# Designed miniproteins, single chains, continued (3): the designs that were tried, part 36

Each design is a single chain, and the fold is of that chain. pLDDT is the mean over its residues in the fold that is shown.

## One batch from the design tools (miniprotein)

Design m9225
Fold by ESMFold2-Fast:
Structure m9225 (fold): chain A 65 residues (1-65)
Amino acid sequence: MKASEYFRKLAEEAEKITDPEKLQELGKKYYDNVLKARREVNRRRAEKPLTVEEMSDLEVEIIKK
């Protein structure tokens, strides 16, 4: 899945949430997932140079899991 598709789906999910507490929880979960993905991308980049596109795709794949 392209990064742009992932962020579009996340925005659609956020728009469906009318409860402020649930929206805050979604934001926190997303933030935690992004941090985990960034750490993994940095670890793998240390083993092999990655292009910007490869890094973005890998980050999205890690967030999806």
Scores: mean pLDDT 70

Design m9226
Fold by ESMFold2-Fast:
Structure m9226 (fold): chain A 70 residues (1-70)
Amino acid sequence: SAERIKEVEDIIKDTLKKVKEYAKTLSEEQQKEFLKELENELKDWTDTLSPEEAKAAEEVFNKYKEEIEK
């Protein structure tokens, strides 16, 4: 449902906000490794979600990843 998609988006956004604060304490190389680990954890989490929920979470993460890598 749309409500669950929004809840999933809010969860990932809140998680990434905390991750961003932690990432500021890391070197550029450590940040890249940390992002790879987060991507793997995201995949494990999205396997427990519906396809629509998984897509919403992945889109939020991809936007965050692009902002960091830019």
Scores: mean pLDDT 78

Design m9227
Fold by ESMFold2-Fast:
Structure m9227 (fold): chain A 85 residues (1-85)
Amino acid sequence: MLEKEVDEAMIEISAAVLITTARRANSPKAVETVRKYLPEAIERLRQGENVSDIVRDMTLEVAKTLEEEGKTDVAESLRNVVKQS
């Protein structure tokens, strides 16, 4: 129970970091990507998926949105963080 609560908090913290990154990159669309992905991320955790895999997938979706907006440098930075995590 406590471990699952910590994993859920880690997803929420990761989402908050990604929202902050998207806001600083001036991307309302990337903020929307995080907000839409967060409920799916929590459901995946509830189904027993690994928190690190969920956070990686959420980060890559945000990076994809930023790249589609031409914010390639920010998108690459997010992908590089995921590779080292």
Scores: mean pLDDT 84

Design m9228
Fold by ESMFold2-Fast:
Structure m9228 (fold): chain A 87 residues (1-87)
Amino acid sequence: EEAERAYEEALEGGRTAAEGKTAAGIAAGSIAAVGAAVEAGLSGSKEAAEAAAKGAEEGAKIAEEAGQEVGAKGARAAAEAARAFAE
């Protein structure tokens, strides 16, 4: 299912950012979360876009709790973009 995949990919990106021990790892996870959310939004499915936004927000929370502010900011930007496509 598109929505489930979008959510999981965005969340997994956030987890990668949160667990990253180097700047490169954190950046890669953040980019993955953003990519998943944007891809879901561009699919034209409101359900997928909403799921991606939710996944990105959960990823941002995980990154923030891990002290990865840059990762959290990136994931939140992805969630905002996905919500725009859910319109």
Scores: mean pLDDT 65

Design m9229
Fold by ESMFold2-Fast:
Structure m9229 (fold): chain A 95 residues (1-95)
Amino acid sequence: SVVVDEPLLSAEERLELAEELKKMIEEIAPGKVSARVSQVGEDEVRVEVFDKEGNLLMTTYLGTAEAQVVARKIIEEYKKLSEEEKEELRKAAAE
């Protein structure tokens, strides 16, 4: 059931997930952070978040099924937020 219940994404689908995560991060903190998506070998996609000065704030990887499920869930929950709730997130990110 593990393979059926938690399918690993293809390399193309991992890149799409990473691009969605990048878009979400940049929408939450516009003009404060930027994100970079990089393919690291055939099986790994890396997302790096930078501040305005180019300092690396965080790095995440999307090569595991667990990381993919978590990232997808975060993106889905973000997309369900109202514009008012998204604005509250943007204010929190600004602090």
Scores: mean pLDDT 76

Design m9230
Fold by ESMFold2-Fast:
Formats: sequence, C-alpha cells, structure tokens
Structure m9230 (fold): chain A 77 residues (1-77)
Amino acid sequence: MEEERRRRELLERAEELRREALLYESSGGVYLIGSAAYKLAGDEELAKEYEKKAEEYFRKGKELEEEARRLEEEARR
C-alpha cells in the first residue's frame, strides 16, 4: 500500500511541474508574439529583448517538463 501512495505523490508532483511548464511556455509565447510585432514596427532593440525573454521562459518550461518526466518514470517503476 505504501508503493501506491509514493506513486501518487510522484504523479501529483509531476502534474504540478507540467502545469508550471505550461505557464512558462504560454508566457514565452506571448513574448515571442511581442518580439515579432516589434520587428514589424522596426524596433529591433525591443524585439531582441522580448525574444530573449521568450527564450528564458521556454528554457525554464523545458527544465520543468524534464523534471516531470523523471518523476513520471520513477512512478511507473
């Protein structure tokens, strides 16, 4: 019965991390759209700033997804 509880805890944590990853991915997408808009407006400096922010958010989201996958794999053992 303890194995079932451990698996549940791991899956719950993995789900939390996946939700956090989705929030970072969504935020990154917003910055990426902003970057494209600034490029069209000719503001290369703001476009680069927004692109850098998008990359940062996407990177954090990917890290959280990878951590979630590790927990899911552990829960399946």
Scores: mean pLDDT 85

Design m9231
Fold by ESMFold2-Fast:
Structure m9231 (fold): chain A 94 residues (1-94)
Amino acid sequence: DLEELIKEFGDELSELEEKIIKKDKEGAEKELEELKEEFEKLKPYLPEEVAKKLEEHIEKVEEAIKKGDFKSALEHLIEMEIEFSLYLIERALK
């Protein structure tokens, strides 16, 4: 069910944001792996351009977390949240 996949991906974004804000590197790495798993389930249902943009943001968040750069990790996560929200709005309008 696409709606359930959308919900699970959104929930993982929120959990990852909380760990990044708390500067919990171990927690952020764990939530990022869960986000990646939910993204792979959702990916076949997304337009190719949306999937590519989300994947690029995931890679940037991962790199920032590995470096302990929580400011950059949060900035890239917010860009990912914006991209996902724009996709959901466009989907609702059609």
Scores: mean pLDDT 88

Design m9232
Fold by ESMFold2-Fast:
Structure m9232 (fold): chain A 73 residues (1-73)
Amino acid sequence: SDPSAEQVERHARLNRATRAIAEAPSPKEAVDILVEAGIPLDVGKALVRNALASGQISEEFAEETLKLLEERE
């Protein structure tokens, strides 16, 4: 396997997931997207925090999304 190709695909997947969170119409739909995409809950939480840090979502949206992710644990 090409390690560079795996690293690029991993980065692309995380970027796509972050965008999907930012484009979700509600926190519940953001969680549903992450779960349906098979993204682990810990990774999903990290992506939500990254989207907040980059200004792509509001603090209120991030807090509700994180709460819903924790309820699925």
Scores: mean pLDDT 77

Design m9233
Fold by ESMFold2-Fast:
Structure m9233 (fold): chain A 90 residues (1-90)
Amino acid sequence: SMEQTILLLLEQAIELVSRIPDEAAAREVRELLEKAKEAIQNRDYESAIEHLREAIRLLREEQERHPDNRDIRLALNTVELALTLVEELL
């Protein structure tokens, strides 16, 4: 299902985020992605979108600090894809 695909993408993003050099930023993004997963499981897609948008903002800031970091780039792309799929569920 699309929901299962979104949850898988968020799990992949969480793994990629764990490799981000800034541990504080990694923790904050991980917490937002976990909240998004919980919201999706509760079919609260509005809250999921809000959490994913905040995660994207933080990941973009990290990408500006580390423009050559592949894990940040992949995490950002993965979360952006997850957001697009969640928006289709509204």
Scores: mean pLDDT 91

Design m9234
Fold by ESMFold2-Fast:
Structure m9234 (fold): chain A 117 residues (1-117)
Amino acid sequence: KGKEVMDITNEATDKTAEIIEESARRGDTESGLKEAVEIAKETAKTAFSVGRTMALNAATVMYIRLDGRAREMEHRGDTELARLLREAGRKMKQAMLDTLDSLEQEEQERALKKLLE
């Protein structure tokens, strides 16, 4: 499970970089950022099914990998793409954290309802 979640996180990160690069090429960066956020939410849900710590690790890995890709783009002279990749990383990290908070609340509410039955 942990290895599978990390593999999914790495694949989601690579897919996000491709989406951001393609959206930049088309001049539709807002669409790419929205798609990145949806990928982040689904990744958070998948990781949370294993546990909170796994979900936090997934968010951290995704953010670090996107920042690493942004640095590669800067070294190639593509400062604008680097900026977009970092923006995607920040938005994805926030979306994952918000999703975790929501999932934790739902789990707590379900546990309380079961206890009161």
Scores: mean pLDDT 84

Design m9235
Fold by ESMFold2-Fast:
Structure m9235 (fold): chain A 70 residues (1-70)
Amino acid sequence: TILLTEDSARLLEGLDPDRSGFLGPEAAKLIEAVTGKKLPERVPTRTLLEMMKEADDKFAPKDAPLVELE
């Protein structure tokens, strides 16, 4: 179980709008542009959850509400 801030959870919903279990191509392009890192052709949402959790731990406010994701 991964805990994300509410803002990160909302962002994740936009990253896989088709609920395919993989990152959408538009979202992959945006993440590559923001992070400067090349993503593999198919990124499982599980891998994205781990990356977003790491970002939340580093950048999110301490008092931000947390959402539990399965």
Scores: mean pLDDT 64

Design m9236
Fold by ESMFold2-Fast:
Structure m9236 (fold): chain A 86 residues (1-86)
Amino acid sequence: SAAAAQIEALAAEGERLKQEVLDTLLYGRDVPGSEIFAKADQAIANYQAALDLAEAAGAPQAVLDRLRANLAEAEAVKNLPFLLHL
């Protein structure tokens, strides 16, 4: 369905942005913290939009649980610079 395709697209974009943040934190050089936080917020927003759409579409519990876990992971990644004193 169109909704299922949109949920997958949003979740994939969230994963891509989350991975870019992780790569920047682990291997990046001279990237401003504001840019890192902006990308982390975009990842969170994409996962939140995917979750909201999945809930509205009555997606199976397993899909909702996966999206909630992905959202929580993206939020944890945003907090990594603080936890690592970066």
Scores: mean pLDDT 84

Design m9237
Fold by ESMFold2-Fast:
Structure m9237 (fold): chain A 90 residues (1-90)
Amino acid sequence: MPPLSAEERDRLSVEVNRAANEVLARTDLSDEERAKELALRIAEALAPLARRRGWERLVVTATVGEATAVVTVDGEGRITEVLVNDAAAV
Protein backbone atom coordinates (compact mmCIF):
# COMPACT_ATOMS: atom_id res chain seq x y z
CA MET A 1 0.00 0.00 0.00
CA PRO A 2 1.48 3.40 -0.93
CA PRO A 3 2.02 5.83 2.00
CA LEU A 4 -0.18 8.90 2.45
CA SER A 5 0.75 11.66 0.01
CA ALA A 6 1.98 15.02 1.36
CA GLU A 7 -1.25 16.57 -0.01
CA GLU A 8 -3.44 14.06 1.88
CA ARG A 9 -1.47 14.60 5.12
CA ASP A 10 -1.71 18.41 4.78
CA ARG A 11 -5.49 18.28 4.22
CA LEU A 12 -5.96 15.97 7.23
CA SER A 13 -3.82 18.27 9.42
CA VAL A 14 -6.01 21.26 8.49
CA GLU A 15 -9.24 19.33 9.21
CA VAL A 16 -7.92 17.94 12.52
CA ASN A 17 -6.70 21.38 13.68
CA ARG A 18 -10.09 22.93 12.79
CA ALA A 19 -11.97 20.21 14.70
CA ALA A 20 -9.66 20.59 17.73
CA ASN A 21 -10.04 24.39 17.83
CA GLU A 22 -13.86 24.19 17.56
CA VAL A 23 -14.23 21.46 20.22
CA LEU A 24 -11.72 23.00 22.69
CA ALA A 25 -13.61 26.34 22.46
CA ARG A 26 -16.71 24.56 23.89
CA THR A 27 -16.44 25.57 27.57
CA ASP A 28 -20.02 24.29 28.14
CA LEU A 29 -18.83 20.68 27.63
CA SER A 30 -16.97 18.38 30.07
CA ASP A 31 -13.54 16.99 29.17
CA GLU A 32 -15.22 13.64 28.47
CA GLU A 33 -17.73 15.29 26.08
CA ARG A 34 -14.96 17.27 24.33
CA ALA A 35 -12.79 14.14 23.93
CA LYS A 36 -15.77 12.29 22.42
CA GLU A 37 -16.67 15.15 20.03
CA LEU A 38 -13.04 15.56 18.94
CA ALA A 39 -12.63 11.82 18.26
CA LEU A 40 -15.93 11.76 16.30
CA ARG A 41 -14.95 14.78 14.15
CA ILE A 42 -11.52 13.30 13.38
CA ALA A 43 -13.14 9.92 12.55
CA GLU A 44 -15.56 11.68 10.13
CA ALA A 45 -12.64 13.50 8.47
CA LEU A 46 -10.65 10.24 8.10
CA ALA A 47 -13.57 8.02 6.96
CA PRO A 48 -13.23 8.98 3.21
CA LEU A 49 -9.50 8.16 3.36
CA ALA A 50 -10.15 4.78 5.04
CA ARG A 51 -12.64 3.87 2.27
CA ARG A 52 -10.27 5.05 -0.50
CA ARG A 53 -7.31 3.11 0.96
CA GLY A 54 -9.32 -0.05 1.67
CA TRP A 55 -8.56 -0.01 5.41
CA GLU A 56 -10.47 -2.73 7.27
CA ARG A 57 -10.65 -0.63 10.43
CA LEU A 58 -9.71 2.85 11.63
CA VAL A 59 -9.32 3.67 15.34
CA VAL A 60 -9.23 7.31 16.43
CA THR A 61 -8.08 8.22 19.95
CA ALA A 62 -8.49 11.75 21.34
CA THR A 63 -7.43 12.96 24.79
CA VAL A 64 -8.72 16.18 26.41
CA GLY A 65 -7.39 16.80 29.91
CA GLU A 66 -7.63 13.44 31.72
CA ALA A 67 -10.43 12.11 29.46
CA THR A 68 -9.75 9.76 26.52
CA ALA A 69 -12.23 8.85 23.77
CA VAL A 70 -11.82 6.03 21.24
CA VAL A 71 -13.91 5.84 18.07
CA THR A 72 -13.78 2.80 15.77
CA VAL A 73 -14.71 3.10 12.07
CA ASP A 74 -15.18 0.14 9.71
CA GLY A 75 -13.96 -0.16 6.10
CA GLU A 76 -17.21 1.44 4.87
CA GLY A 77 -16.63 4.57 6.99
CA ARG A 78 -19.32 3.64 9.54
CA ILE A 79 -18.78 4.36 13.23
CA THR A 80 -19.04 0.97 15.00
CA GLU A 81 -17.90 1.84 18.54
CA VAL A 82 -17.52 4.89 20.78
CA LEU A 83 -15.74 4.53 24.13
CA VAL A 84 -15.04 7.28 26.71
CA ASN A 85 -12.53 6.35 29.45
CA ASP A 86 -12.88 2.67 28.37
CA ALA A 87 -16.68 2.76 28.89
CA ALA A 88 -19.35 2.73 26.17
CA ALA A 89 -20.56 6.27 25.51
CA VAL A 90 -24.30 6.93 25.37
Scores: mean pLDDT 75

Design m9238
Fold by ESMFold2-Fast:
Structure m9238 (fold): chain A 65 residues (1-65)
Amino acid sequence: RRLEILLLVHQGYSPGQIARKLGVSRATVSRTLRELEAEGLLRIDEDRRAITLTPAGEALVAQAL
């Protein structure tokens, strides 16, 4: 699930769209995004209200592709 969420962020999906695609609650997606940010795999930009992958997150996604 965590890797699937990273892949969907990489593809430009919003948290709401990710929740819909995976059949999970928005709370589950939000919790997982916070966990991934804490692990250094993505960055949540509050000013831009945008989510971007870090180089470490991009490397993990590349291993799954």
Scores: mean pLDDT 76

Design m9239
Fold by ESMFold2-Fast:
Structure m9239 (fold): chain A 89 residues (1-89)
Amino acid sequence: SAAQQRRRRIQQYYDDYISAINDRSDPRVAQYFADNRPAADQAFQAEQAGDTARAAAIERDIFQQGMQTLLNVDPSTAAAMYDYWQQQR
């Protein structure tokens, strides 16, 4: 389903994020995941309800906040992740 595909994209982003980052112990990374894990479930629920616009907005916020966190923690990894993610669109 579209909801399952969106959940898979968000989970893949999280997996790629954790794999790419050089310092996984950085508290800013832990805070990003604490703040944004509930949003992944909200995006899934919105898509299941047929609110694709809301689901897309939540997904964009997850990606934008993730990139902003990486820019502060690891700018070189942020650049690589940005290029990678643009290819996935």
Scores: mean pLDDT 79

Design m9240
Fold by ESMFold2-Fast:
Structure m9240 (fold): chain A 84 residues (1-84)
Amino acid sequence: SEADRRIERLVAELEKLGKENPAYQELAEAVRRDPGAFLRTLAELQEELDKQLNETLQSLNARIHDLVKQIEDLLKKIRELLEK
């Protein structure tokens, strides 16, 4: 199934990381023991992280947009002053 394929990919990646840190090897073994519970938890964490990142990016983009507009307004006023 699609879920089984995702679990095998995750385990393979964790086993690669386990060559550098044994904690990842233990995690890979835990995933193999109860893949359903782990996959559900991982999906929930990924969704929450994506939501938090999107909210942060939207807030930062709004601030950047406001700053650019303020700079453009200041440049317009400077040009108007130079024409006098």
Scores: mean pLDDT 74

Design m9241
Fold by ESMFold2-Fast:
Structure m9241 (fold): chain A 85 residues (1-85)
Amino acid sequence: SVEEKLERIRRLSVRAMQALLAGDWEAFDAALDEIASVVTPEQRELLRAGRAEVKALRDAGKPREEIMSVLSRVLSEVIERLKKE
């Protein structure tokens, strides 16, 4: 159901944010890959673009707060689009 997918994505979003805070980029990628496996192709493209933006900010040495803000925005947009299913 949409409700079950929404709860799963919320749990995975928390995991991705915790991984980013810990600097665990393997766990971060794994969480986003799992979200990508349960969303639409349009939402998957949004997630792919957001992942690239987060990694570009990391590589540019941007503050963790700025990187986290981008991740939070992307995950919130994926959740909002899923609610409209």
Scores: mean pLDDT 86

Design m9242
Fold by ESMFold2-Fast:
Structure m9242 (fold): chain A 75 residues (1-75)
Amino acid sequence: APPAEATPRYEVVKYEITDDGTVSISVRDSATGAVASGTATIDGETSSSGEPGVDPAWAEALMRAAQSEVDRLLE
């Protein structure tokens, strides 16, 4: 429950959809300050990145989330 937590462990710091169909999602780990990003385009290009200390599975999850948003934009 949100009121039971002093601060969420992870926070969305960027959610961007561009007119060319690029979706970018970035999340920050509040404990480390490290940011992970996932990006997907309507052309089927995907990428993920993370600062040192980010879990690679986290960056991959953001990339998959961005891909799902692109799929929604194409409908």
Scores: mean pLDDT 72

Design m9243
Fold by ESMFold2-Fast:
Structure m9243 (fold): chain A 70 residues (1-70)
Amino acid sequence: SELEKLLEEFQKKLDELWSRYAERGRATARELVAQEDAKGDGLGGSIAMVRALADAQEELFRELKKLLEE
């Protein structure tokens, strides 16, 4: 069935997208924590981390919209 193939392809793309953004979020958090420990500037690092995570979520949302629009 054509519909079954499209649903399977869509599911694979969603799984890959979630995995990529989950990994990126984790990697970014680890990097910023390491930089924070080196600098001793807690507030600056925390703000940078929040912004980086927000940017990653915004990009994920845009990619999800593209998938939903075919």
Scores: mean pLDDT 68

Design m9244
Fold by ESMFold2-Fast:
Structure m9244 (fold): chain A 64 residues (1-64)
Amino acid sequence: DVDRKQQRVKQLLLDHGLSPDEADRIAQQAGDRLRQGVSRREVARWVSEQSGVDEEAVLSALSP
């Protein structure tokens, strides 16, 4: 359920002080990458690089 993971990433980014526009953009692109078959680990790293949020926190948000 990529949609639920995308929403959790968006909320995580908002909780870490990202703007709504930045959080939405990053979460949408993370969801797109998951739909394309990019691994959870690679998506978490990418989101961390884009947002400055800890990779482990992002990886947790992407858990089943």
Scores: mean pLDDT 85

Design m9245
Fold by ESMFold2-Fast:
Structure m9245 (fold): chain A 71 residues (1-71)
Amino acid sequence: MEEKLEEERKRAEQLKQRLKNIAETLRKNAEDFAKKAEEYAKINAKGSATAQRFADASRIAAEKTEALIKE
C-alpha cells in the first residue's frame, strides 16, 4: 500500500504554501518585537534586549523560510 506516499507528496506541496504565509507572519512579528524593544529600553533594559533578540530571530527565520521555499 504505497498510496500513502503519494498523499504525503501532495501534503508536502501544501505545507510549502503554508510556510510562505508563516514567513510573512514572522516578518510582521519581527517589526512588532523591534518596536517593543524600543519601548522596553526606557523601562527595562533586560526586556528590551530580549525583545530585540526576538525581533532579530523572527527576521532571520522569515528570510530563511522564504529562501528555502524559493529553492
Scores: mean pLDDT 78

Design m9246
Fold by ESMFold2-Fast:
Structure m9246 (fold): chain A 66 residues (1-66)
Amino acid sequence: MVVKIKVKFDDKTNLAELVQLALSNGALFVEIDTKRKLAFVYVPESLAAELQRILNSNGYDAEIVE
């Protein structure tokens, strides 16, 4: 099962570093919504909790939503 992690970002966020960090830690796909300043990280359910911890430890506001 694939789940979605929602990451809030701002104008200071390096989106390329966010994407690279997510993909290096098992994310399958990253979707960027520039209007809402949200990134959605698609990850296997078994890796979701660990990836959320990695993102939060790197200063991102990361929340598992589906």
Scores: mean pLDDT 83

Design m9247
Fold by ESMFold2-Fast:
Structure m9247 (fold): chain A 56 residues (1-56)
Amino acid sequence: GSGGAGVAATGAQQRNPEMAKKGAELGNGDSEGAKWGAEQGDPLRALVYAAIGGGG
């Protein structure tokens, strides 16, 4: 249900790291990791960082 991770994944698919970062912030995830995933054009990576953080 409507979490910031979805916004982060969409931002990554659109090559928009700012949207991915905002999505992660909204979901209380790793905004830097989500931004990096978006810069790589990897929506799965951005989603993972937004949802669960980077860990370690």
Scores: mean pLDDT 73

Design m9248
Fold by ESMFold2-Fast:
Structure m9248 (fold): chain A 76 residues (1-76)
Amino acid sequence: MKVKLTVTAEGGTVRITVSSDATVEVNGITAKLPPGTYAFEAGDEPTTVTVTADNGEVKVEALSPVKRLEVKREKL
């Protein structure tokens, strides 16, 4: 079952770990990710990243401190 995560972050670095093949979308740009750990830096403007995993666990961690971190999970 596919899982979709929408991550919104502000001020700091966020780490995302995917256990299966996933697709990431940022500002309309789509990329395929193999299993692994990925980091992105959120500036003063909120950054929204959408991750769709074919099946499995998606873990989101804030590398402290971050000003804002919101995670929404949907089953597809």
Scores: mean pLDDT 75

Design m9249
Fold by ESMFold2-Fast:
Structure m9249 (fold): chain A 92 residues (1-92)
Amino acid sequence: MSLKTIRELAEEAKRALENGDFETAKKYLDEIYEIVESVLRTGENGKFLLFLDGGPEGLKLTIEVIEAYKEKVGHDPRYDELIEKLKELLEM
């Protein structure tokens, strides 16, 4: 199917990262960042984002993949911002 959830994007990013394909992992993480930023910028709340994601597990996986990306590849300020936003949504 052409439409992917945040969970599906995070799973693909994890697979790419485990295979050493850091460019593909970054592509999927950038797509997740764009989705989250767009939703939050339009005034949508975190509960709506969780609903689109299929639950909190996709957000948790995204945090794990970003942390692994930082460890293996390097620091990206956008991904630090994304981790903090996702942690706040999970604590709501």
Scores: mean pLDDT 74

Design m9250
Fold by ESMFold2-Fast:
Formats: structure tokens, C-alpha cells, sequence
Structure m9250 (fold): chain A 66 residues (1-66)
């Protein structure tokens, strides 16, 4: 389902984004966020829903990176 695919994407993205935050790679971090946004939109999420989910994943990644 769309929700299951999104959840798997989010679960894999959190630790990867956390490593990019720790490395200070702002360019790659933004590219990864943009890629995730596009993939969520392709799954059928609206722009607003996709952005909200990406922001939540980024916030969780920052908590891990702290």
C-alpha cells in the first residue's frame, strides 16, 4: 500500500539523513530531502502531505544526530 511504501522509505531515510547531518553535508542533505519529496508525490501524496512527511523525517534525523 501507499502507506506501507512511505513508511519503509521514511524508516530507511531517517538514519541516512542523520549521517548527512553529522557530516555537515548541506547540499546532499537537501538533495536527499528533495528526492524523498518527489518519491512521496509519485506514491500519490499531495505536495502539502509530502512536505509534512519529509519535515517529520528530517526532524527525527536531527534528534538522532544530536
Amino acid sequence: SMEEEAKELEEKSIPALAELIKAGDEELFQLARDTMLQELKELGYSEEEARERVERVAEEARKIAE
Scores: mean pLDDT 86

Design m9251
Fold by ESMFold2-Fast:
Parts: structure tokens; C-alpha cells; sequence
Structure m9251 (fold): chain A 69 residues (1-69)
């Protein structure tokens, strides 16, 4: 479910990468769900390094979007 994927992406951004709630909120809901789904797909495929890349790219995007405000 998209909401579960969104939660997974948010938790990773917050707990592993230390992003604030306000920075995470700069990312659209659909982008969070998409990233969480991609991470899950890479983990199932045995590619954890690709899953890590997905979340790192999302973090960079969140920071960039927040800076535009």
C-alpha cells in the first residue's frame, strides 16, 4: 500500500539520515511512496546498495526543494 511505502521512506530519511520533518514535508507524497516502493523492490531483488541510492537521492531532492522556499 502506498501509505506503507511512504512511512518506510519517511522513517529512513528521519532515523538514518537525520532529516527534519519540515525538510521531508517538502517532498510530494507521491515521491515518498515511489521511493519506498523502489527500496522494497531492490531489497527483494537482493540489491540493498541500490535501495540505499534511492533513499539518498530522495534526501538530496528534499533538501533542494526545501532550499527553494
Amino acid sequence: MDEEYKRVAKDYLKEKLGLSEEVIAAVKSEELAKAGKKMNEYDVAGKPEEADKVIEELAKKAIELYKKK
Scores: mean pLDDT 78

Design m9252
Fold by ESMFold2-Fast:
Structure m9252 (fold): chain A 108 residues (1-108)
Amino acid sequence: SLALEALYKKDQDLAANLLIGFGNSNFKAGDYEGAIYYYEKAIEIGPLGSQGRAYENLGKVYEKKGDLEKAAEYYELAARYYRLSGTEAGLKKAKEAEEKAKELRKKA
């Protein structure tokens, strides 16, 4: 039923948000490999809306690691998934991520 689908989606959104939170904690602590692990898990099990945020955060990790080419690739993925979210906030985030990717490719 639509109600059960909505409940499962909320459960997946909560799990993805928790994993992104763990990734953010590791990123702030300088544990980039731990951050990558949790963001990848959020992408793997998270719904479409959470995937954009996780890809954006992977972009930030690779920026900090100095891998500008890989960072740009992740920002491009973030933009794609933000657009797929179908939300006004997602469209704004997609444009910001696209611009960030262009800047990084110019510097790479």
Scores: mean pLDDT 86

Design m9253
Fold by ESMFold2-Fast:
Structure m9253 (fold): chain A 62 residues (1-62)
Amino acid sequence: SLEERRRRLLEGANRMGQAMAEAWKKGDYKEALDGMADAVLEVDPERGKEVREFFKKIAEKM
């Protein structure tokens, strides 16, 4: 199901979290957000594109 696919994606993203957390800690949050969006894009291209745009909008408000 789509929900199972998302769960597996979240588990995968957690493994990458350390590297992205380092970029975030250095104040390079846009790079971290882009990395997360890219990870989603590889598993679910349609959803990944939406996630990337969502993160971009959030970053613009910060």
Scores: mean pLDDT 68

Design m9254
Fold by ESMFold2-Fast:
Structure m9254 (fold): chain A 112 residues (1-112)
Amino acid sequence: HMTKEEFIEKATKVLEEMLKEYTGSDEERRKALLAAFAYLAIKSLDVEHEPTGKLTFEKLSVWVARDVPVKEMVEFIVNSEISLADEFMLRLVIKSPEFKPYAEKFKKKFEE
């Protein structure tokens, strides 16, 4: 099992490397970020922690649009509790045709 600190370090590194590869439109970059953060939110459920906040799909979307620093977003995700409804929505995003390619690319890099 990964510690919270290891999760933050690995997720931040993979996200920063992935973003360097995107030379497309702002829309493509935002889709890639949202898919990666949705995947990370689900993976954070496997990390032992005491939650200090609440993550919603809406809040995640807003933070992606606002260009919040990647490390701050990852730290918020891993320190947040997720409702069953938000978990369902995040899992749906990861599996959707629109976001699945970005989620799969991130997953491959994160699990290496």
Scores: mean pLDDT 78

Design m9255
Fold by ESMFold2-Fast:
Structure m9255 (fold): chain A 64 residues (1-64)
Amino acid sequence: SLEELRELGLRHAAGRAEHLAEAQYGPVESVTVEEVSSTVIRAVATSAGGTVTVETDGSALIPP
């Protein structure tokens, strides 16, 4: 369903931002996820060393 796809998109964006921020800047302190548009999700992960922003197209998600 569209709702399930949305939840997967939010989870995917958050996880990707968190992983990338942790790899580049160390332990992640917070992750914020927002819908930029009906098809684009943006996640912002903040670490002590810096912030990473990841955008993902929800329509590109392939469920496991």
Scores: mean pLDDT 73

Design m9256
Fold by ESMFold2-Fast:
Structure m9256 (fold): chain A 89 residues (1-89)
Amino acid sequence: ADELLKKGEEALKKGDYETAAKYFEQAISIDPTNARAHLGLAIAYAKLGKVDEAQRWLDAAEATGAPLDIDEAAEYFATVVLIVSGKKA
């Protein structure tokens, strides 16, 4: 699970959003309560322009109740929320 999260984050860093989504999906299939995997998947879908999917995974991340580091969570939530709120056409 942890190695899949790292691979997903590495793919996000490289701009390979489809690969990132696959790794986060695999991490969720192993540990459905992993908030970081749900948040990463939301970011990947937002970057792919799939705003409805991004919103769904953001909601799932919140439901797990496991917050990320304060600065990291704020950065990711701000990015995903602005995209799924319709700021980006």
Scores: mean pLDDT 70

Design m9257
Fold by ESMFold2-Fast:
Structure m9257 (fold): chain A 82 residues (1-82)
Amino acid sequence: SEAERYVERARRAAEEAKVYYEKGKELIAKGDYIQGTGYILRAVGAALEAKLLAEKAKELGAEEEADEAIALAEEALGESLR
């Protein structure tokens, strides 16, 4: 269904945010502040996209799976804003 596709896209975006955040954190720890900050900003963008897609899935009736994806996106966003 359309709702299932939005859940899938939201989960992918949330996973992408987590990967970008971990890479950004690694680069900052190495002293590469410019590239590290770039990855953190990408992580924030991906987390916000994930939340938007998950909220759309919830509107379309995939409430449980969408709430799970929203939680993952909010966790990634909270980490990337640190």
Scores: mean pLDDT 82

Design m9258
Fold by ESMFold2-Fast:
Structure m9258 (fold): chain A 79 residues (1-79)
Amino acid sequence: MEMEEVQKKIDELLAAGKYEEAAELFAEIAKKRGFSEEEAELVKRAALAGHRVRELGRVTPEDEALAEEIRRYAEEKAA
């Protein structure tokens, strides 16, 4: 129930173009699901990067750097 309400709120924020607020809420969900503060920050940054890529129609160097950072973090956690 709460998860459905939070997902609906995210969808409403995205539809309204409030991507920063949607990313913040997405990070809060990640923390509630057992993600660390660092992991939640990566989730927020990934959500914003996804929006930026769609707006520009291309991947930027900043988006590539973030993808590499996420990959390194995942590899460290898997080890």
Scores: mean pLDDT 72

Design m9259
Fold by ESMFold2-Fast:
Structure m9259 (fold): chain A 84 residues (1-84)
Amino acid sequence: MTVEVEVERLPDGRIKITVTVKTEDGSFELTIEIVTTRGAAEAMVGAALLIAEEASPHLDPEEVNKVVLEAMRKIEEKVRELEA
């Protein structure tokens, strides 16, 4: 399974965060887009809740937790890179 995170700063100063989760066989794909007023913590919590809700019917609880943690980690790293 792959978790990809993209972060971009919009012209108005807001941050756009896109999280894509894919299984290797393409049987499950989830894309979440969050636009926030620079709140990395807000975006991480929002992504965690949405991923858990949408992925839970398709993945085991252990795999859902791994995906959530990986997405949160990548969001934090990418937002830090953008703000540097």
Scores: mean pLDDT 78

